# Designs tried in a protein design run: designed miniproteins, single chains, continued (2). Part 3

Each design is a single chain, and the fold is of that chain. pLDDT is the mean over its residues in the fold that is shown.

## One batch from the design tools (miniprotein)

Design m4070
Fold by ESMFold2-Fast:
Structure m4070 (fold): chain A 69 residues (1-69)
Amino acid sequence: SNSEKERHLAKLYTTSGKKSVGNDPKSQKQVTKLSKELAKAIVNGDIEKATQLSQQLQQLIKQSQQQKS
């Protein structure tokens, strides 16, 4: 079902993303949110939204790695 595919994809992107952003709760929260939205867009065939969300997730990971205190 679409719900099962969405859950599987969300878990996949969340696991990968959390590993990339480290232990900051805010960054992990944003990864979880973007991963769920990305999974939903992919399952619904919304290619434009999926591309945008994928780019946002990549930017978040890059920003978290380059953040200065």
Scores: mean pLDDT 79

Design m4071
Fold by ESMFold2-Fast:
Structure m4071 (fold): chain A 79 residues (1-79)
Amino acid sequence: MDKLILYVERTTQKYIDEIAQIDTDNPERVEELRQRLKKRTEELLSKKEIGPSEVSDLVNEINIVEKSRIEQRVKEQER
């Protein structure tokens, strides 16, 4: 159980840090996403019953956002 909690915590923190580095037209939206992830992480950490499905869903969500961020960055640099 502890390993899953640590994995979720570390992965979510990395995601938050990466969002904070995004150069966006809407910094308020970035902050809103940051707060949502913080709340989700606090929920998971308060729950000592984290299953593989919860971890998988979180990882998938992070990967989707990270991919979108990279694509946006690449397109802007290519211009």
Scores: mean pLDDT 59

Design m4072
Fold by ESMFold2-Fast:
Structure m4072 (fold): chain A 72 residues (1-72)
Amino acid sequence: MLEVPETPSVGEILDEIATRYLAENPELAAAVEAEGTVGAALNRLLADPETALKVQELLQRAHAEVRERRAA
């Protein structure tokens, strides 16, 4: 039956992580407000060398969380 929970998709896990990171990171929230989506905001921040390193750290953490949650 479809009531049995599947391992969340990468997209679902990333959406949850993105929502949490938006609440915790005002600069990311401001970029999302300006661009309208998390993806566009991340692309904008990655294109800016001043913010790219911070975004890379967030993405590395998100990748680790995705791997852990999908393994669990």
Scores: mean pLDDT 69

Design m4073
Fold by ESMFold2-Fast:
Structure m4073 (fold): chain A 66 residues (1-66)
Amino acid sequence: MVASIRVTPLGGTLVRVTVTAGDTPTVVTVYDRDGNELERVTVAPGETAELVLDTSRLGEIVFEDA
């Protein structure tokens, strides 16, 4: 299970997404506005990952337990 998700505006179209995984790995998948996968990151249990994303290209971010 994901333990926490934080989204921080960095200015312009840029955002920082901070993801902390709980007891299970969390898969973060970033899609563009047409549904194409732009990026996928697996966050190990208890670890924190940071992603810097351009919202002008962003359609969806999906968080799933692995």
Scores: mean pLDDT 80

Design m4074
Fold by ESMFold2-Fast:
Structure m4074 (fold): chain A 60 residues (1-60)
Amino acid sequence: MTLQELIKRLVATKLRVIGLEFDLEHLPLSDAQRRALQAEIERLRQEIRTLEQQIQQLES
């Protein structure tokens, strides 16, 4: 996988997290719905960490 491809995937994943955080802050959600969104955000943040590690490996 190329550095440019990893960077594009990282940006797309970060934008997705921003959208979910917007929903979490602005939608009238139940506690169960809030927990579900928070779990999804955490999963995506783990994906971001993996992508950042792969980018660092290619640049280091």
Scores: mean pLDDT 83

Design m4075
Fold by ESMFold2-Fast:
Structure m4075 (fold): chain A 99 residues (1-99)
Amino acid sequence: SRLAELRAVLRELIEAVRNEDAERMEALLRAHPEVARNLEAALKKAVAERNAASPDPETRERAAELAREAEATLDPAIAAEVERLLELMEERARRERAA
């Protein structure tokens, strides 16, 4: 099924992140644009959530817009797996900057 295929790709991406295999990550995202779009939507959602309570009205308005864009794109059936992948990618990026 489509969901089984998407979940298999997400598992491969998680392993690529754990193995610090940037070439494999890039190849998988290029081969699977639906996964790439969902990952971008998850990032928009995370940014929107961080900025939703901002004291700046323009920042709050942009957060609301990002939240709408994320809701339109992010597949709820794989949202948890995509958000987990994003967390691992962000953790890896933090480790690379700390090294």
Scores: mean pLDDT 85

Design m4076
Fold by ESMFold2-Fast:
Structure m4076 (fold): chain A 61 residues (1-61)
Amino acid sequence: ADQVAALEAALRALKENDASEETIIWVLSQVPGIDRERAEELVKETGSGYKALEKVVEEAR
């Protein structure tokens, strides 16, 4: 439950700071159950690091 709030806060901070794709991939890889390879796949599948992170937040709800 608390994990969703933390991910939403991280997503807002990354957007506000124009974070690089590399930084977004690193943040995704910190999520339990997501390794770096899966994070890179999610970014490729969604076309954007922000969309990949948004999808993870939605699936965690």
Scores: mean pLDDT 77

Design m4077
Fold by ESMFold2-Fast:
Structure m4077 (fold): chain A 60 residues (1-60)
Amino acid sequence: SGMEGTLLLIRIAVLEAAIDVLREVAEKHPENKEQYEAEIDRVERELADTRARLAQLEAS
């Protein structure tokens, strides 16, 4: 795979790490739980889209 595949793999790793951090922060700050859960939902959608792009690239 070209550089594009490598960048998508890096993006996936970064997004997965971001979700882990957001979940930890949400547990420590329950007063802001709704805002952190909304952000997790956004990041999870971006992660799903990035994985779909990688799958499409691997099928090409």
Scores: mean pLDDT 87

Design m4078
Fold by ESMFold2-Fast:
Order: structure tokens, then sequence, then C-alpha cells
Structure m4078 (fold): chain A 94 residues (1-94)
């Protein structure tokens, strides 16, 4: 189904998956690079989901605003994952 509600549900699933990878990076720093690469792939997917939701703005503006809010939260979590990956890399090189 190509509707704004499906885009919101997809955005929520991507956000939760990125959150889980960030948690795994904290629990297992040895695999942090692998988890970060997985989170980066999901973040690119979240950008595509937002683009799809924006195309539906005229039909369901409330769902589009929800998708934008979820994307903003996803971007914040991905930035946290990026900072953590850089910190882990530096600690291993020190």
Amino acid sequence: MEDARNAVEAAEALLESIRKYLEQMKKDPDKAEEYYKNAESLYKGAQAVLDTAERLAEKDPEAVERARSLYDETQKLFNEAKELAEKIKKEREA
C-alpha cells in the first residue's frame, strides 16, 4: 500500500532498528563498525521513506508531519551512532 500511514510505520521501524544498533555498539564495541554500517544503510532508507511521505503531503498532511518528526529523531540517533563509532575507533588507536 502506497499511503502515508505505511510510510509512518516504515519510519518507526527504521528508527527502532537504528536505536537497537546504537545499543549494540555500546554493548559490543568490537563489532561497532559493523553495527554502524548497518545503521548507515537504515538511515539512507529513512531518507527514502521521508521522500515518499512528502509526495503524499496533499493527501495526509498529519502523517507527513509525523514522518518528518520520526526522520528528525532518526537523524539525531544516527549522529549519536557516528560520534560513538569515532570515539571507539580513537580509543582503539590510542
Scores: mean pLDDT 79

Design m4079
Fold by ESMFold2-Fast:
Structure m4079 (fold): chain A 64 residues (1-64)
Amino acid sequence: MSVEELRKRAESTIEAMEKALEEKNVTLMGIAIKEGEELISELPEELKELRDKIEELVKQLKAA
């Protein structure tokens, strides 16, 4: 996957994670945590800002 493809995927995942957190839907939150954790392992150093944002959202979703 290219860096641009990973960036687009990360941005879409962040949007989905924020929506899951807003809606407090347990099923969507579970999916968002899983997708976020998978992306954290795949994102390169070039996309560290997006990775850090996803890590923050995973923590928020797990605490909810």
Scores: mean pLDDT 80

Design m4080
Fold by ESMFold2-Fast:
Structure m4080 (fold): chain A 86 residues (1-86)
Amino acid sequence: GLSPERVDNFLERLRREAKRYAKLLEKDPSLRPQLIADRTREIAAELRALGVTDDVDAHASRLAELIVEGRGEEAVALAQQVLATV
């Protein structure tokens, strides 16, 4: 089964990254497409490591978009829904 500590660490990291990217994009909005691509790849690997098997790349892409846009609480809510399927 999923470790509650691993889930909590993942969710807290999404919140922290969203705050960081909001500041970064305020300085340079042109970074958005590359940041989304990079975070999508990393999040997909993490979701697979947490046992997610269905629609991993689609979930990772949406999570990356929310994080890069600074929408951390929405990213956490989606991540909780995705992880509830494991």
Scores: mean pLDDT 85

Design m4081
Fold by ESMFold2-Fast:
Structure m4081 (fold): chain A 72 residues (1-72)
Amino acid sequence: SAAEAEALRRAEERGRAYQPVNKLANEIVDYLRSKGVDDRDAQILAGELAAQYARGEITEEEAFERARRFAE
């Protein structure tokens, strides 16, 4: 149906729009965990940095720089 097609299209558009954000969050979590950061702390920081990136407040490079400083 048209309603089902519209719902699927919107879900696919949201998925595509958030793929870079989700990828960045996962990469930051993996990086922090590799440096011995607690999973909870890694997830919280990655979520905050990914949210700032999604809002255009920081670049991917700035997000990783902040993650590196936290891990030191």
Scores: mean pLDDT 81

Design m4082
Fold by ESMFold2-Fast:
Structure m4082 (fold): chain A 64 residues (1-64)
Amino acid sequence: MRYLVFIPRSLIDRPYLLPGDVIQIGSAKLRVEEVLTADGDGFTARVELLSGEIPDEVKILEKL
């Protein structure tokens, strides 16, 4: 399933997210398809959920 999400910077262990990156947040395994914005607060990105469940700390902005 695809989502537009906001991911707080505190949940990411790297300075940037790139298209094609696969990240693990809790039980959720997410593939980054596109990064729309990146700032001091976090990342707005289009992601594909590969497995698990998106945690509440990741804000789902839109279901794609």
Scores: mean pLDDT 85

Design m4083
Fold by ESMFold2-Fast:
Structure m4083 (fold): chain A 80 residues (1-80)
Amino acid sequence: SAADVAALEALKEQFAKLSEMSDEERLALVDELAAFLRSLGVPQDGVDNVVRALRAAIAEGRYDDAKDIALAVLDLVLRR
């Protein structure tokens, strides 16, 4: 839907700015991505794996890796 496309583009823009955020904002963004993926029918196990990978990268200060993971997942979802 148009709303799903708008939400996806907003998430992409926010993950691109991950280095400029507080840790609270970063974790909230991961939770927002998880909710979006669940709303699109991604299985919970898949969502949990993405959340774990993103939280690990963020905890280690690897914001470019976290961004790349999130963008890859969002692009995969957009292809459907």
Scores: mean pLDDT 85

Design m4084
Fold by ESMFold2-Fast:
Formats: sequence, C-alpha cells, structure tokens
Structure m4084 (fold): chain A 91 residues (1-91)
Amino acid sequence: TYDEIVKVIKELEKQGKIKRIGVGEGIDKSLFSDLKIPIVDTNGPGETKRGEVGIVKDDVPETYALVDGTKVTDLSKVPDLDFDSIDIVVK
C-alpha cells in the first residue's frame, strides 16, 4: 500500500540514505510533504539516480531497490543495504 511505501521512505530519509524523491505523472506529491528531502518530477523508473527514490504509475506494479545493478524486491532488507536507487511502480 502507499502507507507501507511511505513508511519505508521515511525510515530511509531518517538514516540519510535517500537524497531525492522523483514522482511521475499522476502521483500526489503531498503524500511526501512530511519529508525534508526534495521532491521532483520524473518520467519513469529508469531515470532514478543514485540515492533517489522514483515513484511512477504503470499497468504492471513493480517495486525494487538496485544494489550494484541487481534488483532486490524485499524492501524490508533495503535499510541494511548499500543500495543505489529504489524504483516503485504503482497502478
């Protein structure tokens, strides 16, 4: 759910592990207004840079962190990893 995604993002922000959130078309930026990191527009998950979280809408939901080019789908492990980026695709 969005609440679970926001909870993970808030934990990563508190740990200093994310620097920016990119949001795609149709995503409500106000969901992240409690965060102190910049929120910017993004065109898709492939545009997410190191230290960023990208959130976009698509017909096929997928959520993963990139760790040295490898997709990690269990986000509960991400706070313990040196991840590059996180891509979140919601329907």
Scores: mean pLDDT 71

Design m4085
Fold by ESMFold2-Fast:
Structure m4085 (fold): chain A 82 residues (1-82)
Amino acid sequence: GGVLPYLRARVDAGEATARAGLAAGDAAAVAAGLATLEEVLAFIARAREEAARLGQETPQELLELEAEARARLAELRARAAA
């Protein structure tokens, strides 16, 4: 197993938790799901910085996951604020 399948599972879990919270009117569940997505994004940001420091390219799949996680987080935040 690699870090990428783990991060994908965390993104999916965070989104599922936030969506369930939104459906139930559970602000704590929404906050928990958003926090999970933010933690994944922070991990990917650190991985990107480390790759750059070592003169290496960040894997394309990790950049794609970062973009998807960021989009999901933005959508969920907008729904929570409405």
Scores: mean pLDDT 88

Design m4086
Fold by ESMFold2-Fast:
Structure m4086 (fold): chain A 84 residues (1-84)
Amino acid sequence: SEIEEYIKKLIEKTVEEMRRLIEEHRAEPRRVILERLSQIMDKTLREVEAYLRSKGLSDDEIRRLLTKVGVELNKERARLLAAA
């Protein structure tokens, strides 16, 4: 669906942004890196929520999809940090 394709592309973009941030800020304390990663993830979740709301989805549907996106982003963040 259009919604699934939008979410997929936004997750892919967010993962790439997180990867670059980890590489560029490798010398910074882990606390600072984690804070910056959280800011990137929060921005993506807000963009997804705004998009879904603009498409007329219910609050329950938005919450369900945001939970799925959050789980996926957390898995990708953990994978990137383990590889660093």
Scores: mean pLDDT 89

Design m4087
Fold by ESMFold2-Fast:
Structure m4087 (fold): chain A 85 residues (1-85)
Amino acid sequence: MTIEEKKKKIEEVKPLLEKMRKIVEEVRETYGLSEEELLAFLDELEAAGKSEEELDEEELKIAIAAGAIRSLEAVERAKKEIEEA
């Protein structure tokens, strides 16, 4: 993927990133968890081999929020690559 393609992708997903940040904050406030704790909980669920159908509502919400954190971190890394190029 070229720098221009990465830049276009980041611009196209900007509204989705804002929604992801909102989901992360909502889940953190609801369950009193840090981003580190959300990621650790997702790692435990993955290690247990649970499918999406086996997750309860709370586990599913935490998994979604942790996934959003990983996606946001990936975009920040991509932005840094573009800015340094």
Scores: mean pLDDT 76

Design m4088
Fold by ESMFold2-Fast:
Structure m4088 (fold): chain A 78 residues (1-78)
Amino acid sequence: SATVERLVAGLLSDDEEVRLAAVEEFSREKDLATRRATLEALGRVPRLHPATRVHLAIAASETGDAELAALALSLLRA
């Protein structure tokens, strides 16, 4: 979806302000399917900036969803 594509592009940005804005948008996303699809798409990227991984883990943990928290944790282990 356009939302998933926008979130992924923002979270992969080399600009810290763009990444932080994408993390904020991700944390406010109400649709769990959209959040899951975003994390799954990021899990297919060979290398994520360490700051992006940490911010995603925080955002996912704040949703209260155990599945999203597990997906975020898997990104930190790669």
Scores: mean pLDDT 73

Design m4089
Fold by ESMFold2-Fast:
Structure m4089 (fold): chain A 86 residues (1-86)
Amino acid sequence: RVEELLREAGRLGDLAIEYAEKGDLESARQHLEEMGRVLAETGLMSPESAELLMGVLFELLEKGDLDTARAMLRQTLRVLAERARR
């Protein structure tokens, strides 16, 4: 179910940000990679687009720009949820 996959992606993204906030960038990277896999499985995003999103989010986490990472994640999931409904 696409809605369930988007919810799981959001949970994985939030966990990645939480790990980055604690300085655990390896766990953050692993959770972002799993999030990208789940996003690609929805069919709403190409694997290439998912990989680009994960790369940008990880760069923000490495830089400590957690607020921008959260905003970007929330915006992306909101757009994908709207595409799934309409």
Scores: mean pLDDT 85

Design m4090
Fold by ESMFold2-Fast:
Structure m4090 (fold): chain A 111 residues (1-111)
Amino acid sequence: LVEEAREKRAEGREAASKGDFERAIVYYHEAARLAERAGDRRLAAQAFRNLGRVHEAMGDLEGAAEAYERAIALEPDYVTAWLNLAEVYEKMGDYEKAEEYRLRAGEASAA
């Protein structure tokens, strides 16, 4: 399961690097599902963060925010996911939430 999740995450990263965002989304969802089934919350969080990056590349800020929120729910000390979430809310014009999430990133780095 963990090795299968890692392979799917790698396939997603390769698809994303080639601009095949539809395949990247499928692979990252499979990676997250396999990682969650294996109990590897960190790997699942990484897959959701990768998924958020793909949604940002597609201009889907709402989808990106949802993916990053799932990543931090699994791994609350995932500093980069908090920072990515802050950036997305800033792009959406929600400056209050963006500032809140940057503060949370600082708290996460102390954990």
Scores: mean pLDDT 86

Design m4091
Fold by ESMFold2-Fast:
Structure m4091 (fold): chain A 91 residues (1-91)
Amino acid sequence: SALKEKEEELEKLRKIVQKALDENKLTPEAKEALLEIVLRELEKTYNLSPEQRKELEKRLREILEKEDDIYTVLSKFHDLLLELGLKEESL
């Protein structure tokens, strides 16, 4: 089913990102995997329109192009999501 195919794709992306965290190496493949995971989670949580998704993707890509450290990328993603109201300051 389409749901199983999407979950299998997401699991593969998660493994790519986990390897990047474990090895402290942010490859182009890991950058794309991280971006797709973040976008899918936010689309599901906030019901983003296609235009909102494109703008968010653009801003997340700008962070990925400027930063080579995965923990710095995650920190800047967190700050961007707080700025956009897509995440609260406290859990």
Scores: mean pLDDT 77

Design m4092
Fold by ESMFold2-Fast:
Structure m4092 (fold): chain A 75 residues (1-75)
Amino acid sequence: ERRERLMELISEVANIGIPLAIARTLVKRGLVTEEEANEWFFRILEKAGIKVDNVEEAEKRLDETSAEIDRLLAE
């Protein structure tokens, strides 16, 4: 149970966190606009079955999922 839950949470962190990091890096390096990066980010999340209304919600979900991983790892 704990192992299965950890694997699910790690997968969710990767599916949200990696696209978010890529989008932020592309904007920071001036390769795309924030709007273009956000549109790409939401498309990738949608393909992964993750529905969020905005980037702030995705960041909160990532933070909450990371906190849950930390909680399970402390056991």
Scores: mean pLDDT 81

Design m4093
Fold by ESMFold2-Fast:
Formats: C-alpha cells, sequence, structure tokens
Structure m4093 (fold): chain A 119 residues (1-119)
C-alpha cells in the first residue's frame, strides 16, 4: 500500500514534469533532450530512495516492490519515448534515453532480487 502509493506518486509527478518540459521547450529539441535526461535521473533517484528504505521488508513485500518498479520503468520508457518522438528528438537521442532507462530498470530489479536473497 505505502510503497505502491509512493511509486505511483513518483510516476504521476514525473509525467507532469515531462508535459511541462515539452511545453517549455517547444521548438527546442536539444533543450528538451537535456531536460528529459534530468527528469529520468531525478525519477530514478526517488525510486532508489524507496528501495533503500525497503531493506527490512518481507520477501513477499519485496516481490511486490519488484513488480511496481518494473511497471514504473515500463510506463516511464513509454512516456519519455512518446514525448521525444512527438517533439522531434533525433533517433540517436531517443535510443540513448531508452537504453539508459532499461539499464536503470535492470539495475533496480537486480538490487531488489539481492535483497530477497539476503532474507
Amino acid sequence: SFIEKRIKKILDDTEKKIKEAVEKYKGNPEQLYQELVKIVGDAAFKVKQIIDLAKNLSPEDLEKLKQYVEEFFDKLIKLVTEAAKKNGLPKEQIDALVKRMNELKKYFLDEIDKLIKEK
């Protein structure tokens, strides 16, 4: 409940920031790219804080956290990719954002798996 609510809030806040960045940087794809990189990093940092607080959770709750983190990154990848494509970012920049988000997803899922195995 608490973890699901916090992750949903991070996603909702991140979607709002993406929409604000798109509006602010209309016609400036390079500035939009830099802001999307920052937004992705900030969102990942907030997810990391939740995982760091999760060390004392039961294995069952850690499995739920893993599912919420996976869903979070799948939705984030979709939101960022759609915003980038609609606003004319070059393929190379879109590919870099997608690669970074997939690397972050893998890293956090692996960290949660490690916490489960330590129980």
Scores: mean pLDDT 89

Design m4094
Fold by ESMFold2-Fast:
Structure m4094 (fold): chain A 101 residues (1-101)
Amino acid sequence: SDRLKEVLTRIMQAVLSMYQDEIMRRYPELSREEIDEAIQTGKFTPRQREILEEFIREVLSQLSPEQKERLMKEAGLKKPLEELSLEELVEAMLINQEKLR
């Protein structure tokens, strides 16, 4: 959906901004200028999208059991986090972020 695409883009921008130095260490082919442009515009190359999707999945996989349980409960999900699609994981992460304010 268009809403999910917009939401995914915002998460990608946030992750790239928060973890810029770590992403650059792991993926040295990405220049700081390219990363800054992606953060400012929300426009990502196919390679940048792949890198960010991998990174988001890794971050979500490292949530504590308590954080995972809260996320699943608030998102109305009854299956384990490991069985969620990337889209469901993204939605769950947004719900959790809104509740932590």
Scores: mean pLDDT 68

Design m4095
Fold by ESMFold2-Fast:
Structure m4095 (fold): chain A 55 residues (1-55)
Amino acid sequence: SAQLEAARAHLEENLAIVQESINADTSYSEAEKAELIKVAEQQVEAAIRAIEAKL
């Protein structure tokens, strides 16, 4: 559906912004950055699945 496509695109765009922010943050180690990005990716996947289940 158009709603699902729009929601997915929005979540993927926000994920890219989050990844950029994490990579730009000098307070985190490379290992910490990798973990934070992994968590963000998992959250986006869960959100997409939740939206698909309700649409």
Scores: mean pLDDT 83

Design m4096
Fold by ESMFold2-Fast:
Structure m4096 (fold): chain A 60 residues (1-60)
Amino acid sequence: GDARLERILANLKELLEQDPELVLGLLTHEVGEALGRALVAAIEAGDDARAKALLRQMLA
């Protein structure tokens, strides 16, 4: 549900503030470079709607 996606997004934002290179590397390893980069870019832009859409795609 949306509450779960919001929790995941909040946790990713905190991890990106601590170590953006590590988070990008882990995401690109798990879901591929295109999706990993797109998710990080959406989070950095503050585009929560896009970030949630990408997370939904990754979790399908």
Scores: mean pLDDT 81

Design m4097
Fold by ESMFold2-Fast:
Structure m4097 (fold): chain A 91 residues (1-91)
Amino acid sequence: MEATVEVLPSGTVVGTFRSTEEEVFAKAMFIFIDGKLVASSPLVPRGEDAVLEVQVPAGTTVTVKAYAGYRQGGVIVGELAKELTVTVKEL
């Protein structure tokens, strides 16, 4: 599993979460500012990448949380796979 966060010059934060592992049945990403959810991806099935974009003001610190869903018994259980924190720079 691989989670990345990129900050574009426009102030757009782009999170990408991917897995080629068969045990990962679903993926989702969430973006938080000051502990508040500001963006969420849909639940992304096996073989597809979760991509999430949010425009934030310069100087903002953003926390990106990537969750992997795997089968546990008859259900899919989500676990926090990666947590990344980035600050959007001015200029």
Scores: mean pLDDT 78

Design m4098
Fold by ESMFold2-Fast:
Structure m4098 (fold): chain A 68 residues (1-68)
Amino acid sequence: SPMVEALRRAAEDLLRKLEKAVEDPSTSKEEVELILESGRSIVDLLEPHDPEFAEELRKRIEELEEKI
């Protein structure tokens, strides 16, 4: 599905952005929270179409959130 492929790509881009934000002390807490919120939204959108990828994405977001 083109929509699922686009969501997977958005998820990968979001994970890279979140990893950079976590490692960059100049990134505001508000900006990090917005990235996390976007990530959770992508997980929710993927869950009914690609539950395995949605679960992997959720776990990776959780691991990165623990570093904040």
Scores: mean pLDDT 84

Design m4099
Fold by ESMFold2-Fast:
Structure m4099 (fold): chain A 74 residues (1-74)
Amino acid sequence: MLSAEEQRLALRQVINKVAKKMVDSNFSLSREEIEAYARELVEAVEGLTEEQKEAMIRQVLGAIARIIATGEAL
C-alpha cells in the first residue's frame, strides 16, 4: 500500500497531467473525455487499493471542476 505522502504525490501528478491535457487541447475535451483520462491515469498508479483509487478519482475530478469554474491553475 502507498504511504499518505506517496498518495499525495500521485494525486498531484494525475491532476497535473489532466490539467496539461486540457490546456494542450485548448479546453476542447468533453467532461466524459476528461473523466475517462483521469480514470486511466489513476488505474495506472500501482499500489493503490480500489477504495483509494475511487477516492483519488473523486479528488482529481473535484480539482478539475474547480479549475473549469474559477479559471485557476493547479
Scores: mean pLDDT 77

Design m4100
Fold by ESMFold2-Fast:
Structure m4100 (fold): chain A 91 residues (1-91)
Amino acid sequence: MEKEREEYEKRLAELVGRLFELTMGVTSVEPLAREALKRAAELVEQGKYEEAIKVLEEAIAEMSKYPKDEALAERIREAQRRGLSTEEFLA
């Protein structure tokens, strides 16, 4: 059972990172990301890791439907690769 908790924590961290990556270049999806993160955090506090993972996966799938500015997204990825934070790059 302890091994499963460690795997859930790692998977949640990966999904959170991917969720933030998907918000870059598309401001219209920010509310979806914020609500998903809040719900996932509440579920984790309740020990409902599987439900938290599902909430994040559903949010990622929904966000993928929105149009993306590829040029802006590419510039953000380049800045991140050079060690700049996304918030600092967009400011």
Scores: mean pLDDT 67

Design m4101
Fold by ESMFold2-Fast:
Structure m4101 (fold): chain A 95 residues (1-95)
Amino acid sequence: MDEELKKRVEELIDEIHELMKEIIERKETTPEEVERLEKLVKEARELYSQIKDPALKKEVDELVKKKIEELNKLLEELGLTSEELEKLIEESLKK
């Protein structure tokens, strides 16, 4: 059911958000954390594409927007830019 797909996508979004928050707060990451993020994002995208109900998709879109806004606020509070976060991820992938 689309509701079960939505619930799983929301769970994946929450896991992605928590892992991103931990990386931002520590100002460091590992290759294992980046691989986990990539896996979670891929699974979330695949499940999201299977949702047929546009109303449920809209609810997921609003949740993603809210979580991105929360991460951006955290970045500003800690004096990190999105570019610095991308650099941390890139540096971990080179190891």
Scores: mean pLDDT 79

Design m4102
Fold by ESMFold2-Fast:
Structure m4102 (fold): chain A 77 residues (1-77)
Amino acid sequence: MDADRARLRALAPRAGMDPLTLQAVEKLLEGKKAFDQGDLDKAEKYAQEALELARQAGDDLTEEEAQKLLDEVKKKK
């Protein structure tokens, strides 16, 4: 399960990184990548997951970015 995400965490700076914040950022980056590729359904799914994880972590910045991505996806659908 999520072996690629575990490897990405190993490559990211671990000092001070909460696991939930890291997961939220990973989902946000995947959502942005999908949006850039024109996969609006995948972008919406990842943005929603990032928003939920960011709320659990208390990461207001990632929550705001995930919400903006969701708004952009809905505007283009």
Scores: mean pLDDT 73

Design m4103
Fold by ESMFold2-Fast:
Structure m4103 (fold): chain A 105 residues (1-105)
Amino acid sequence: MSEEQQKIRKILDALKEDEHASYFLEPPDLEALKWSDVIDYPVSLKYIEELVDNGEIKTLDEFERLFFGMVGNVRIANPPDSELYKNALKLEELFEKLLKELKEE
């Protein structure tokens, strides 16, 4: 595993342990949530982890794009005052903090 893939795993593990990540751990039920009209494909932390594990995500830039795609889907599908939207913003703030910490290493 590359050094960059090790950094991705550190961020992913920290995100999975955060309290705001509960809605992002497993793939969303698009039909139950009625997101199918606005989301072409579900993205979850589990899906991202599977892509890292099988070697499809090799760079921090690829990981960042998928992560922002995931939180972006929630923000498009949910109103700004919803718990899911607020949790998406909190998880995004944590992600940016973790990226800065790794840049200082």
Scores: mean pLDDT 73

Design m4104
Fold by ESMFold2-Fast:
Structure m4104 (fold): chain A 80 residues (1-80)
Amino acid sequence: SMGARQAAAAGQLVARSAEELGLEVLEVRVTADGDTVTLTLTVRVKHADGSEREVTITVTGSAPAVAAAASAALREAKQA
């Protein structure tokens, strides 16, 4: 379906954004219900002091809104 295709594309874009930021992607889960996409992404953030933390991002909306929101959250997670 169109929704499933858009959901898959959003997941791919977000996973690539995480990799470009140097984040380790631990889990990507994407679901579609009509035009509504829900993305759950878990990444591992490594800090300069050698400490590590896991961050889970969950966003719901249209495919382009989900991709944009998740990418913004990933940038924020890397800086925290």
Scores: mean pLDDT 80

